# Designed miniproteins, single chains, continued (5), part 2

Each design is a single chain, and the fold is of that chain. pLDDT is the mean over its residues in the fold that is shown.

## One batch from the design tools (miniprotein)

Design m16036
Fold by ESMFold2-Fast:
Order: sequence, then C-alpha cells, then structure tokens
Structure m16036 (fold): chain A 118 residues (1-118)
Amino acid sequence: GAAAPVLSASKVLTFDVPMAAGEEVVVEVTATNTGSADVTVGVGSADPRLRIVSGKAFATVAAGGSATLTLTLRATEDVASVKVRVSASSTEPATVDADVKVYKDGELLAEGSTTLTV
C-alpha cells in the first residue's frame, strides 16, 4: 500500500540558564508515549549559537512506552537562555509527554515539560 503521511509536531522550551561562549550543558529529555502508536521523538537546539556536541538526538518510543534522550549543547557565543526543541513524528495520531532537564557541571539548573500531539 501507499506510505501513510508522517504527522509531526514540535515545541521550543526556553530555560533561563545563561552560558558563556565555550560552556556546555547536558539536556535530558524523558519522553512518554501515551498514545496507541509508535512515535519518533527528536531533541535539538532551537538556538543556532548552541551546537550539538554529543548525545542521542532521536529515539523511537513504542506505544505506552518511555525513552530518555541525553544531548550535550555547547555555546558558541554568550547566551542568556538555553532553547531546546522537542519534536514528535508518527504515521498515526499520537501524544507524547516530554520532561526536559538542563544540567550544567552535573547540577540541575532548570526543568520543564510539554505535551506534543501529532
């Protein structure tokens, strides 16, 4: 049969975590798929001054399952905030709850959550 169209959603979370050029933060995203279809969750930088240095940017989260993605971001310039994009995509309607934590030097500095509906 024909491939089903991919449904997608994304949200940007802004954390009041200032960074100097050359500093790094660790972003941990726990994604819980509350829907009945598998979903691919993505995590990235929403600020071009914050570059992905390492980590896992995508995971497939099974229906009713959870996955944790960890990503290291490095500031190329001084920034007043850390902006994280969380995305979800599926061939079926799905809902994902995403809990986001921002660590610097092993210390939890900020956390937030969002719900993605595709």
Scores: mean pLDDT 86

Design m16037
Fold by ESMFold2-Fast:
Structure m16037 (fold): chain A 74 residues (1-74)
Amino acid sequence: EEFELDVYEALILIYGAIAKIAIRNGEDPEKVLEEFREKVERLLADAAHLSPEGQARLRATAEEVLKDIEEYAK
């Protein structure tokens, strides 16, 4: 599980980095945030087989990344 959890966390971080780059390059921040949320929802659905602790960790990481993107959107 730990390896799989690490892979999902890495994907969330990559999605966040891509979102920040898109905003920096002049894309609509609201659209970028919507796309990020959609990608995270799909990832969490794919990760539904993980432990409750693993699920909570992924959600926490997603919340932190979302907050970082929102700061960029200000």
Scores: mean pLDDT 83

Design m16038
Fold by ESMFold2-Fast:
Structure m16038 (fold): chain A 61 residues (1-61)
Amino acid sequence: MSKEEKALEILKEEIEKNGEMSPVEAVDILQKELGLSLEEAVQLLSRIMEKDPELAKKLMG
C-alpha cells in the first residue's frame, strides 16, 4: 500500500467521523498519522487532491 492510499483512507475516515475538514486540518492529520514534515504533508495532500477531485471538494466545502 502506497503512502497516498494510506493517507486517502485516513482522511476519508476523519471526514466521516467529524463531518467536515479543512485542508489545514488534513495536513496536520497527515503529519501526525504518517510522521511527515509540513512540506511532505502539503505535497502529499496536493497529489491526492489532484487524483481525487471529490475528496478535494469535501476538504474545500
Scores: mean pLDDT 78

Design m16039
Fold by ESMFold2-Fast:
Structure m16039 (fold): chain A 88 residues (1-88)
Amino acid sequence: SEPLTLLKVSGLPNSMPEKEAVQALKKEAEKFGEVLLISIAYEGDEKVAYVLFASEEDRERAKKALDGAKLNGYELKVEEVPESSLSE
């Protein structure tokens, strides 16, 4: 499959440790399919995660299930973004 888009996950508190965020997101995302990469970035005062799936179908299912879902009590916002959002 061609990794043209990622999921951008926001809504996680900046106080949540990066390792905890990655572990929790991976556990939930893997319910939908193979996760190739999870990358954490900081956008101002917010922690965001980028999730790359091996399959675009798995990505689409994960987006529908995780958008507005609660992770460790925090409501997630999930967007499909181009892979170029990870690169400089």
Scores: mean pLDDT 76

Design m16040
Fold by ESMFold2-Fast:
Structure m16040 (fold): chain A 69 residues (1-69)
Amino acid sequence: MEEEAAELLEKAGVALATGREDLARRYIEEAKERFGKELVEEIARRMAERMRASGQDDLAERLLALVEA
């Protein structure tokens, strides 16, 4: 469950990094529909923390903005 939601969010992150925001939105929406908004927001927060630790602050900000929408 959590691993599957994390996989969808990882795909969304890759889509954002390659300029495919529409695809990222679709992955995030699928994750919310399948696993619930609260779990998706929690996983996205942890992913954003890891992205910031690796210098990807802009990517982390965009991911969180899409998830919180």
Scores: mean pLDDT 82

Design m16041
Fold by ESMFold2-Fast:
Structure m16041 (fold): chain A 95 residues (1-95)
Amino acid sequence: MEEEIRKLLESMTPEERKALVDTLVEIFKILGELEEAKRLQAAPSFSVEELVKALRRIADKVGLTMEEIVELLKQGVDALRKKIIEKIKNKVEWP
């Protein structure tokens, strides 16, 4: 699992990794994780290690598995973003 996501992130172009970083920063801001958003934005390069950490934290927060994250990333950054936003929306909906 971790090896699959690492390989997928390593295969991304710098532009694709930037799109992912921008998406994860937006998600952290929505979750109220402002320090995590700031930390990810301040990374000196789009580090695969930092992206893996950010994805794990978000997965834990929204109730996704790392397997689901890998499947969504294979479909593109936009697919991952849409699924995470859906999960966040469901968590804030009151009975």
Scores: mean pLDDT 76

Design m16042
Fold by ESMFold2-Fast:
Structure m16042 (fold): chain A 77 residues (1-77)
Amino acid sequence: PVPPLSPEEAERLLAEFEQAMADLAAYLRGLSAAERQALLDRFGAHLRELARLRQLPPSVVARMEAALAAMRAEVEA
């Protein structure tokens, strides 16, 4: 069985994810709209699979999904 994330581990994971999203946003701005959509769809699928495999708390999943949605909105604006 996979142990549940501690609050400290969850915070570190969220910080890593937010940093990755910031780094990725700069790269995505250089791509076409179709390429951005394809990559963002793949990242969303990977996030959902990671949440399933790691049995992430719903609150952590919601925050990660919100960060992904915010990045998508930013690069599409």
Scores: mean pLDDT 75

Design m16043
Fold by ESMFold2-Fast:
Structure m16043 (fold): chain A 107 residues (1-107)
Amino acid sequence: SAIRDNVISKITDIINQEKKKLLSQLPSLSAQERLERFKQAVSHVMGHFQMMVMMNPEMTAADMSKVGDHIVSLIGELGDETDLPQSEKDKIVHTVKSSIDYLINYK
């Protein structure tokens, strides 16, 4: 789907911008601040995804699922840059998956 591919491209750009900001800040952050900063980055990405879903009503549940899979993958990669414990990364990824499922089921 052309709309799905466009949304994937845009969300990838947003995640890459968040990654660049996060990586520049990481050397000056404590472990707790890294967790809070990663949560903020994830929140920004999810807010943009929700906006894109609202702005693109033609996007099907299947399109949203494919975009969601891509978001989960890239957020996982972003989390690996943080040196956070696996348990904390897993909790955040679980929250992302739950938010995506909610958006898909109530579209």
Scores: mean pLDDT 86

Design m16044
Fold by ESMFold2-Fast:
Structure m16044 (fold): chain A 85 residues (1-85)
Amino acid sequence: SMSFDEQIERMRKILEEVLEKIRKIDPSRVPEVEKERRIVEELIEEAKRALKAGDEKSAAHKMVVANLHVVGMTAEAMILERKNK
């Protein structure tokens, strides 16, 4: 199974790839992606705090929500890429 730290690294890498794609296709949408990146980072910090407090369920929930934001941004990038081909 993937560790908590490995999950964070993977989410951050996917967000970087999404940013690079959107920057090339429609740079005007970069500020919206940066806002989503800030939401993901906030959820990661909340998950870390929950883990430190022993609240594994809350930490897992926060990580699922963070991953949903990452998946949503990936879907937006795919839609944008297909429309501009």
Scores: mean pLDDT 87

Design m16045
Fold by ESMFold2-Fast:
Formats: structure tokens, sequence, C-alpha cells
Structure m16045 (fold): chain A 84 residues (1-84)
């Protein structure tokens, strides 16, 4: 469990850093939080395909709510899903 949490945090941090210049500071915070929770939650789902869909959907939804453009939200959500 701790290993999954640590991996999810590191991956979320890496994703935010790769998009930081395209996100406001508030959007960076939301991206980190949603990516971390989606990666952790998705990794706990036994069906990998379902876990990836969960991570994609949750991340995309949270980013759209934070005002991230649909195209950028899709790019970030896909990277999160691919990392589950």
Amino acid sequence: LQAIMDKSKKTADNIVNSFKDRLSPQQQDVTYRSSYSSLFGGSLIPDKDVGELFAYGVTRHELLQAGVSPELAREIAQKVADAV
C-alpha cells in the first residue's frame, strides 16, 4: 500500500511538472491532487482496464471543473490513465 502511495505521488508530481507552463498555480494544485487520487484509486481497482478508465474520467472531470481547457485536460487525463 505505501509503495503504491509513494509511486502515485511521484508520478503525479512528474505529470504536473511536465505541464506547469500550461497551467495556472491553482490549476497545478488541482492537477497534482486529482492525478494523485486517480492514480492511487485506479491502482486499487483489480481490473486494470477499469482502473485506467476511472483514473482518466476522474482526472478529466476535476481539470474541467478547474477551468483547464478540454484539450489539455484530455492530454493530462490520458497520461494519468497510462500510469495506472
Scores: mean pLDDT 84

Design m16046
Fold by ESMFold2-Fast:
Structure m16046 (fold): chain A 62 residues (1-62)
Amino acid sequence: ATLADVLEQLSEEEALLVVEQIIPYMGRLDSLEQLKVAIERLREQGRLDLAERLEELLKQYF
């Protein structure tokens, strides 16, 4: 499953915890690509709060 697929099944708090835990163990470019896809998918689904919080996470790691 993609990162976006996993995040669709989680609460906002759970999704943020998962992303924060895995990002440090992934290559920077791969993590950035996965986060961008996940943010786009979440916006399409109307999960705007989570999408904005993930964009803030991008600022911290990239």
Scores: mean pLDDT 75

Design m16047
Fold by ESMFold2-Fast:
Structure m16047 (fold): chain A 80 residues (1-80)
Amino acid sequence: SSPLSRAEIQEYLARVVAELRRRFPDGVASHADAVRIIREVFKDDPLAQDFFLSVVSELFLRNPDGRISIADFEAAVLAR
């Protein structure tokens, strides 16, 4: 189970998805870009960083071309 509540996950997801869509209006980010943005958005929240970075790592294992759909990232977070 996540140390973050469901409500915290939803709030944090809204923040990171908004930043990803702002920087990548086509809806696709590289693995490296997603990692960097998660670290920037949650610089003061190590629990949020660990949680969202674990989701990015899971998506990278499923899509090793190094590209992540923002919609797939959002769906993967909500499936936790």
Scores: mean pLDDT 81

Design m16048
Fold by ESMFold2-Fast:
Structure m16048 (fold): chain A 71 residues (1-71)
Amino acid sequence: VDGTVLAAALAEVIRELERRGLTSVTLEELAAVLDELKVPREIRDAILAEAAKLGPVVTLEQLRAMLAEAL
């Protein structure tokens, strides 16, 4: 997976969660947001695989850390 494309998708997800006033998201909710943003399946699956390593719930701060690591 291209790190730049993954970083761009993560940045969009973070912005969408901030718009919704969410500080955390379940893996199911994260998958739904990625689908709503029309993230390609390969990038979606890569993000979900990394998020799954953090547990069933991912915080907004953890997503920001993932974005920093992807760059």
Scores: mean pLDDT 82

Design m16049
Fold by ESMFold2-Fast:
Structure m16049 (fold): chain A 66 residues (1-66)
Amino acid sequence: SMEIEKRRKIALEYEKKGKELFEKGDYEGAAKYYKQGILALKGVPELDAERGKLAKKLGEAIEKTL
């Protein structure tokens, strides 16, 4: 559906921004963007794998902030 496609696209944009910040050492900024990507995929079973990948990236970013 167009809604699922739109949510996937939004999540990919957040993932890209999160990766850019992570590579620059802005782990707090990366975590914020990864959280937004996860939220964009909330309640969409078809995108559960993509949500899981973002959750892993979020965990990595959080570990770097401590």
Scores: mean pLDDT 86

Design m16050
Fold by ESMFold2-Fast:
Structure m16050 (fold): chain A 90 residues (1-90)
Amino acid sequence: DRVDRIIQQLLQGVPAEYQAGLAQLYRLLMSQKTLVDLIPVAMAFIEVLERIGKHDLAAAERASLQNYEPFITKEMKEKAEELVKQYGVP
């Protein structure tokens, strides 16, 4: 499975306590079907990557998200913060 291979690469050098949350958040990102659901998950994924020191991957994801900047709402930002609390902590 391509997703499983990407997750294995993504988890390299990640502290054990963050691995499950990061893997779950990436699977959530890959499962989204609408922009309203995709944007907050992508924002949360970028924040978690920054927290664990994967700055290059965070920058690449942020570049992809820039295409959606005009569509980012307050509600999406609030959902992203909630997702970071669920998946971005040990």
Scores: mean pLDDT 82

Design m16051
Fold by ESMFold2-Fast:
Structure m16051 (fold): chain A 86 residues (1-86)
Amino acid sequence: DAIEQAIREARLAGLATLAAKDPELRAELEAFAAELEKIPSLEERRELAAAYLESKEAEILARASPEDLARMEAFIEEVRAKLEAE
């Protein structure tokens, strides 16, 4: 389902945004991104990046402020509502 895939992508974007606000998680993401640059396939890099963020979801959410979590939830809900309306 294209809607489910788009919601997953919105969740991944939210997780990346939350991780970038934490200095330790940002450093981990930067190190992982450097390793991904060694992979010639853009599709494979995207899949590995998504898997990495999903594997870190619990840690990212645990470190996020309640305000940042609320913004992520609002963003995902906005994407869902927009896609369901279209």
Scores: mean pLDDT 80

Design m16052
Fold by ESMFold2-Fast:
Structure m16052 (fold): chain A 97 residues (1-97)
Amino acid sequence: LEELLRRLQSLLEALQKIKEDTIKNYDFLEKNYDVLKSELEKMREDARKKAEQAEKNGDTKTAEGYRLIAEGYERQLENLDKAIETGKKVKEEIEKL
């Protein structure tokens, strides 16, 4: 019983840390959202331009590589937008606990 109580206490402490880390991570993301979004948009645009230039030069393999990189940045932008939206909701719910 004593060992079980110690494990339950450790789990409660871990959950409290997860709550605090979640709020802190969201606050960091929110504070840096505009910078992160701007940099990802720039990287996506640069990759798209490099893909177009490679295609124009007949380098289809390099063009495909840069298209995949641009798609990667597009997914990161979509995930960033979802993370901000979800994080705000989660933070509001967690702060009520």
Scores: mean pLDDT 83

Design m16053
Fold by ESMFold2-Fast:
Structure m16053 (fold): chain A 100 residues (1-100)
Amino acid sequence: SKEEILTLFRLMAAQSEAWLIETSDLPREEYETSARYIILVLEEIKKKYPEVSSLVDQAISLLQDMLDNDLSRDQRKAKARQILSLLDEVQKKILEKLKS
């Protein structure tokens, strides 16, 4: 219960970081730091909730593309929007598990 609440809190922090990449004109150093933080949170979630592995792997792939490639601002924001959608699905599945 308490450990699950902490996982949800970290996921909310990751969602906030993805939202900032989407909505703000962040310098490269800042959005790369945010992307690395989201990956770290997702790797920990994947270890605890194997059922979200597919969603996590998709989100990490988009984040890794953001780190490895020189994306335009619009491409970066579009990927951040996709990442945020995937994070919302991860949250939904974890909440369903907490109630079962």
Scores: mean pLDDT 86

Design m16054
Fold by ESMFold2-Fast:
Structure m16054 (fold): chain A 100 residues (1-100)
Amino acid sequence: HMAEERELDRRLGRLVNEGLDRVLASKGKVLPPDESLREAVEEMVRLAKERLRRAAELQRQGVIDQSRVDIELGTLESFLRLLGAPESAIQELRDFAKKL
């Protein structure tokens, strides 16, 4: 069980670090559209949905409470904003969370 969570964390961490490196390298300049950044955002949304689904399952089993799921969603939204994700990507994650 913990091994799956660690793998998701590693994958998300790599995508976030790559996105952050690009943002930091820009030194506050507007970056041109980057297909790899778009792909990173799409992959992060996919991994975020898997992570939220696992958190909701643990909440249903009584292992964690709803506040832990809410914190997870908030953290993932913050990472998407930091990567410069469009509001539509954040809304997709919110809509997914409401259906759990």
Scores: mean pLDDT 70

Design m16055
Fold by ESMFold2-Fast:
Structure m16055 (fold): chain A 64 residues (1-64)
Amino acid sequence: DEEKIEILRKEHEPDEYTTEEASERVINTMIETDLEAGAILALLNQAAREKDVEKVEELLKELD
């Protein structure tokens, strides 16, 4: 039953944490709900990981 409890706990993951954790949940939901905005956010995260500052700045301008 431990494995079933873990699965249920992950399925009912609460948004009621810190404001930072709540913001991350909102961003993840936007990525799944709004594919266009989510795609830009995913590209931003990828560019940030690659430390491509110029690409990050261009993507931020696209969002504005």
Scores: mean pLDDT 58

Design m16056
Fold by ESMFold2-Fast:
Structure m16056 (fold): chain A 72 residues (1-72)
Amino acid sequence: LKEEVEKLIAELEALLRQAVAALAAGDEATWRALGAQIRALAQRIYELMKKLSPEEQAEVLKRLAAIEAELL
């Protein structure tokens, strides 16, 4: 389960980097499409995270906050 969440977080980071690149290129259609994928993936991560221990949830939230601070 933790491995699955870590894999999804890696996918989320990749999509966020693609969205930032699309936005920088002025490709509004692509960054909007990526935004929908990012939201769906974030919801999946959130649902799986509810099944983790409080300590594992804190690790996941810390990782997500670091990605947000770096890319957004």
Scores: mean pLDDT 79

Design m16057
Fold by ESMFold2-Fast:
Structure m16057 (fold): chain A 90 residues (1-90)
Amino acid sequence: MKVLKEQLVNNRYKLTLTEDSLTIQDLKDPSKVVTFPIDKLEKAEVIEEDGKYKVVIIYKDGSKYTLPFSFDNKAHAVGLATAINNLLKE
């Protein structure tokens, strides 16, 4: 599979874009890796839940998936969501 782009966010999250998929990996917790089919993705957004910030993936059908990462700092969650949205525009 051809890698189109790799991006490192906050020196912790590795984003890998291929022709078919977007993969997000937490380099400090390698068990937390998620892969999405690129043709189904609409956008990423930030939510606040139980005093933490999270990033939610929104699919084109309106369904949502909350990434398994929680942030104490809103700017870190916004940074990850922005990086995802920029890759989806490519």
Scores: mean pLDDT 83

Design m16058
Fold by ESMFold2-Fast:
Structure m16058 (fold): chain A 68 residues (1-68)
Amino acid sequence: AAAEGEAAVREILRHARKVMDALDPSDPLAASTKASLEAVKWLRERGLRVRGRFDEAAGTTTYEVVPA
């Protein structure tokens, strides 16, 4: 259901926030890659995937959960 998708996004954002809070600027690629792999794996088990949208003006990326 839609609520399940929102719960999945909430849980992933919670995990991503913990990773970002502990992010080492000297090794951001490794930390980012691990977080992304964990998120993708978790969603795949639920028949979902993450789609990223990069906002060039703001320099930020927004994540969206969609059916696989």
Scores: mean pLDDT 59

Design m16059
Fold by ESMFold2-Fast:
Structure m16059 (fold): chain A 64 residues (1-64)
Amino acid sequence: DLAEELSRITGIPKGVAENLIRRGYIKSLSQLAGFYPLNPKPGETVTLRLLQDNGKVATVEVTL
């Protein structure tokens, strides 16, 4: 399950991961160009960098 894997790797909630997939921001883990921080604490903002079909990187921010 891509949403479970994305949530486990990045620390974002599974529901947020499902929303990113549903909206077409990510279709596979190979699109995950980067994220920070590695072990986010509650209240921190996780920044995801997602490679898009047009070759550009989309930046998505998720506050825990």
Scores: mean pLDDT 82

Design m16060
Fold by ESMFold2-Fast:
Structure m16060 (fold): chain A 96 residues (1-96)
Amino acid sequence: SLIERLLEAAPEELRKVFEQLLNARKGLDEYIEKNAKTPEEREKGRAFADEQLRLALKIIARDYGLPLETIDSLLENDDVEGLVRRLEEALQKKRE
């Protein structure tokens, strides 16, 4: 999953944040699987879960001073490395 790859690539200071996000996403995915009865309901549930993930990632981006468009690029282009690099740069600035 995208979140698992983010967690694996994340700097150690951010791992707990992404672990919490992964646990929240797993809970949503389990809820959808148990409650969706048709392929269409599963697709709608997945879209809802993806939107919740986007919103959570945008909150993280805002808190670290990243452009919100960075999250849209991550989700559209699967650019995990680009997001991780920008987060590492933001952490370095915060230590100075």
Scores: mean pLDDT 79

Design m16061
Fold by ESMFold2-Fast:
Structure m16061 (fold): chain A 85 residues (1-85)
Amino acid sequence: MLVRVEITVDPEKAEAVVAGIRQVAADTPGVLSVNITVDYGKDKAVITVEVEAESREAALAFLLGVAQVAKENQAYQVVVTTEAL
């Protein structure tokens, strides 16, 4: 199952968000791969996370953890796109 998440934060918080997402991936059984890209705009950073999950359960657990990281880092926006729900 493929999931893409885009998180918009202050540029100063991007590194903490990336570290948090990597930790969530490490702590979530059934996460097979994670790719993280950061696009530093003029006044905001957009963090794109692409994850391959073994199951819907693993994908949902990962998304819950990502939502918590976004909340802790005062994200402006979180957009989730899922394939084969």
Scores: mean pLDDT 85

Design m16062
Fold by ESMFold2-Fast:
Structure m16062 (fold): chain A 83 residues (1-83)
Amino acid sequence: SLVLDPETLLELLRRAVEEGRAQGGPELALNVAQLRAGLPISEEQRRAVREALEALEEKAAKQPEVPPEFVEELRELRERLEA
């Protein structure tokens, strides 16, 4: 497949959030943005990824140690997918 599975992407993002908890994660926010931007996504996959990013954004917001920049990056990624 030319497009990464939404569940695989979510798993990678979850791991990034957990690591970001320790380091304060602005580097992880950039890596997430680059990963998503590098992948061509069909309209159907785009909707699935958007919902996965939204769910991750909610989980990250519940972890105060995750920097707000990371949460905003996830929201921006979701908006760009819909644009």
Scores: mean pLDDT 54

Design m16063
Fold by ESMFold2-Fast:
Parts: structure tokens; C-alpha cells; sequence
Structure m16063 (fold): chain A 67 residues (1-67)
């Protein structure tokens, strides 16, 4: 459905943003360690969000398969 496709696109964008934050954190590691740590915290929050959304998609798919 369109909602399921929107959810998949949202997960993809979150994964892209996570990668961007990680790369930016690496750039700031030696120059601004505080900024680097904040970026890593944002990446960790996105990782949790991604997992939760993927788990919800899996549960929905299982429910639909049952009837």
C-alpha cells in the first residue's frame, strides 16, 4: 500500500541520515570532540528508530499473513 511504501522510504531516509551523521562525526573527532559525540548520539537515536520501525513492519506483515 502507499502507507507501507511511505514507511519504507522513511526508513531509507533515516538510514541515509544515520550514515551522514557518522561520517560528519568522524570528521569532527579530532577537531571538535563534543560535536562529534553529539552527532554520534543522533546516529544512535536514528538506529533505534530504524529498528523499531522495521520491527513494527514485521509484526504487521505477520498479522496480515494470518488472515
Amino acid sequence: SSMEEQMKRAIEKMKENKEKYIKLAEQYRDVDPTKSEELLKKARALEIGIKNMEDMQKQLEELRARG
Scores: mean pLDDT 85

Design m16064
Fold by ESMFold2-Fast:
Structure m16064 (fold): chain A 83 residues (1-83)
Amino acid sequence: MTTELSKILAKIYEEKGELKKAEEYLRLGKTHPDDEKLTDRLLDELVKELKIPQEVIDEIKKNSKNKKEFREKLLELIKEKVK
């Protein structure tokens, strides 16, 4: 998941012209592919960058049985918004 999230953030920063920041996110995804804390930080960064409302996050939390399902559902929403 970290690698997928870092690729999405890298694409957002490439689109903004922030190439160095994009490279940093790609590096994070390669060096920390299974870092749970980094995954949560990348999800939080994407929520802020994509301006996802707190009510939407709360709805996903309500409909998730556990932390893993919450992360997967949030990632799916993020992928839908960046298409």
Scores: mean pLDDT 78

Design m16065
Fold by ESMFold2-Fast:
Structure m16065 (fold): chain A 100 residues (1-100)
Amino acid sequence: SWAEERLAELRRLAEEALEAIRAGDLDTAKQLVDRAFALAFQLAVLSGADVEPIAALGEEAQRLLDEAAAGKLSQEELYRRMAEIFERLLALVEEWVRRL
């Protein structure tokens, strides 16, 4: 289905964002994170879900990227915490896609 294809795209964006973080490419990581959250927001709206959890996770992700860019967060910590954010994001979206 369209929703399953978008969920697969979201998983790919998450994997690519984490790879960019591992490579130290914060600019690419930020672009991929922005794309992932835009897609998750679209899926939330289409499923009639509350967008607040997505907004909160997105704000946390942007804060982590900003802290890393400022040298206040290690690359290892950024990777670990961003992976946790994507796990939480994907769990929410998978639930919504199952209801579509």
Scores: mean pLDDT 89

Design m16066
Fold by ESMFold2-Fast:
Structure m16066 (fold): chain A 125 residues (1-125)
Amino acid sequence: RPPRILIVDDNHGVLGELANKIQKIFPDAEVYLATNGDEGIELAKKYKPDIVLLDAVMPGMSGLEAAKEIRKELPDTKIIAIGAGTVNNPELKEEFLKLGADDILGKPFSEEELRETIERLLNSL
């Protein structure tokens, strides 16, 4: 079936750009967008995505808190943590991996890095 990809980021511009990149790379993908951690968890439970792209730093519910809840509800879903904070903060990176995040992408990342990361995780399903 077509891959289901959920993107969670509080920046509407980043959501749109990332959604466009994913749709270009994976034309058949079903892409879902959430603007905060709570919405991300609800959409993850509803659509059961294969991959979640999750911003590490969001107001209200942190990316770490959202990742933990998604992992608890959906143990088989692949989680990619994204953001400059994840790359520049080794403690935060370690916590995402410890909570069972499958990969980490530091902004800025290329379209090729995004494609390779998603393809690798989809092939592991």
Scores: mean pLDDT 77

Design m16067
Fold by ESMFold2-Fast:
Structure m16067 (fold): chain A 75 residues (1-75)
Amino acid sequence: SELVSEEERKKKLEEEKKELEELRAKGLKLTPLEEEIIELTLKGHEAKVAGDEETYEELKERVRELIAELEAAEE
């Protein structure tokens, strides 16, 4: 369903953070740009869980810009 409780959103965010920490612990080598994308994505999810739609949209836009920069750098 499209409806998710605040408690369920918080649990999902916590699980996502744990999974990312496990990936980093496995020696995944990230560029500074990839690291920033991940961190801003997590902050965006935290803002959404907190009901801060303005911060969520701002961070989502920033992540979009960084992804475009990453794609340009791979060319």
Scores: mean pLDDT 71

Design m16068
Fold by ESMFold2-Fast:
Structure m16068 (fold): chain A 68 residues (1-68)
Amino acid sequence: MEKLEEIRKYIVEKYGFDTPRAIILLEKEDPELAKEYLELMDPDFQKRVENEKARIERIKKILEELKK
């Protein structure tokens, strides 16, 4: 619908892409808008966002261990 497309355009204009990673970035700046976009997307996309969050968390832990 129109609202989904407008939010997607905003995300693409701001980050250059509309992938799960862009949603994680959007959550840091505007968690309400990110939540609204996720609710308009299908469950598969929501799962992809959660998978990307898990990947980023794993990378952060590795970097933390390397830093001691």
Scores: mean pLDDT 77

Design m16069
Fold by ESMFold2-Fast:
Structure m16069 (fold): chain A 61 residues (1-61)
Amino acid sequence: SDAALRARAEAYRARGDAAARAGDHVGASQHYEKAGILYTILGDDAAAQEAAARARRLLPP
C-alpha cells in the first residue's frame, strides 16, 4: 500500500539522519538514496528531491 511505502521511505530517511549524526556519511547517503527512490514511487517529488540533495551533500563530487 502507499501508506506502507511511505512508512518505509520515512524509516530510511530516519536511518540516514541517524547515520549522518554518527559521522557515517556513506551509510547516510545510501539510506537517503533508498528513501528518495521510495518517495519517487509515491510521486512525492518534494520529498524525493530533498532526500537526493541530502545524499549529494554528504559525499564529495
Scores: mean pLDDT 85

Design m16070
Fold by ESMFold2-Fast:
Structure m16070 (fold): chain A 63 residues (1-63)
Amino acid sequence: MEEIKKKVEKIRKEIPTLDPSTQITLETIIKQIEEAIEQGDYDRAQRLVDLAEELIKLEKEQK
């Protein structure tokens, strides 16, 4: 759980450097991660973190 929170903070810090459409998508994913954590669904939260990290990687590779 603590690792997921740290990764979410890292994702939040990278959002301002990304394209506006990617920012909206990542904000939605972060909200879903927070909902999954609240529900105790840590497997879903981890998958959403992995998805967000992949989107950031793809965005940086396109620049």
Scores: mean pLDDT 80

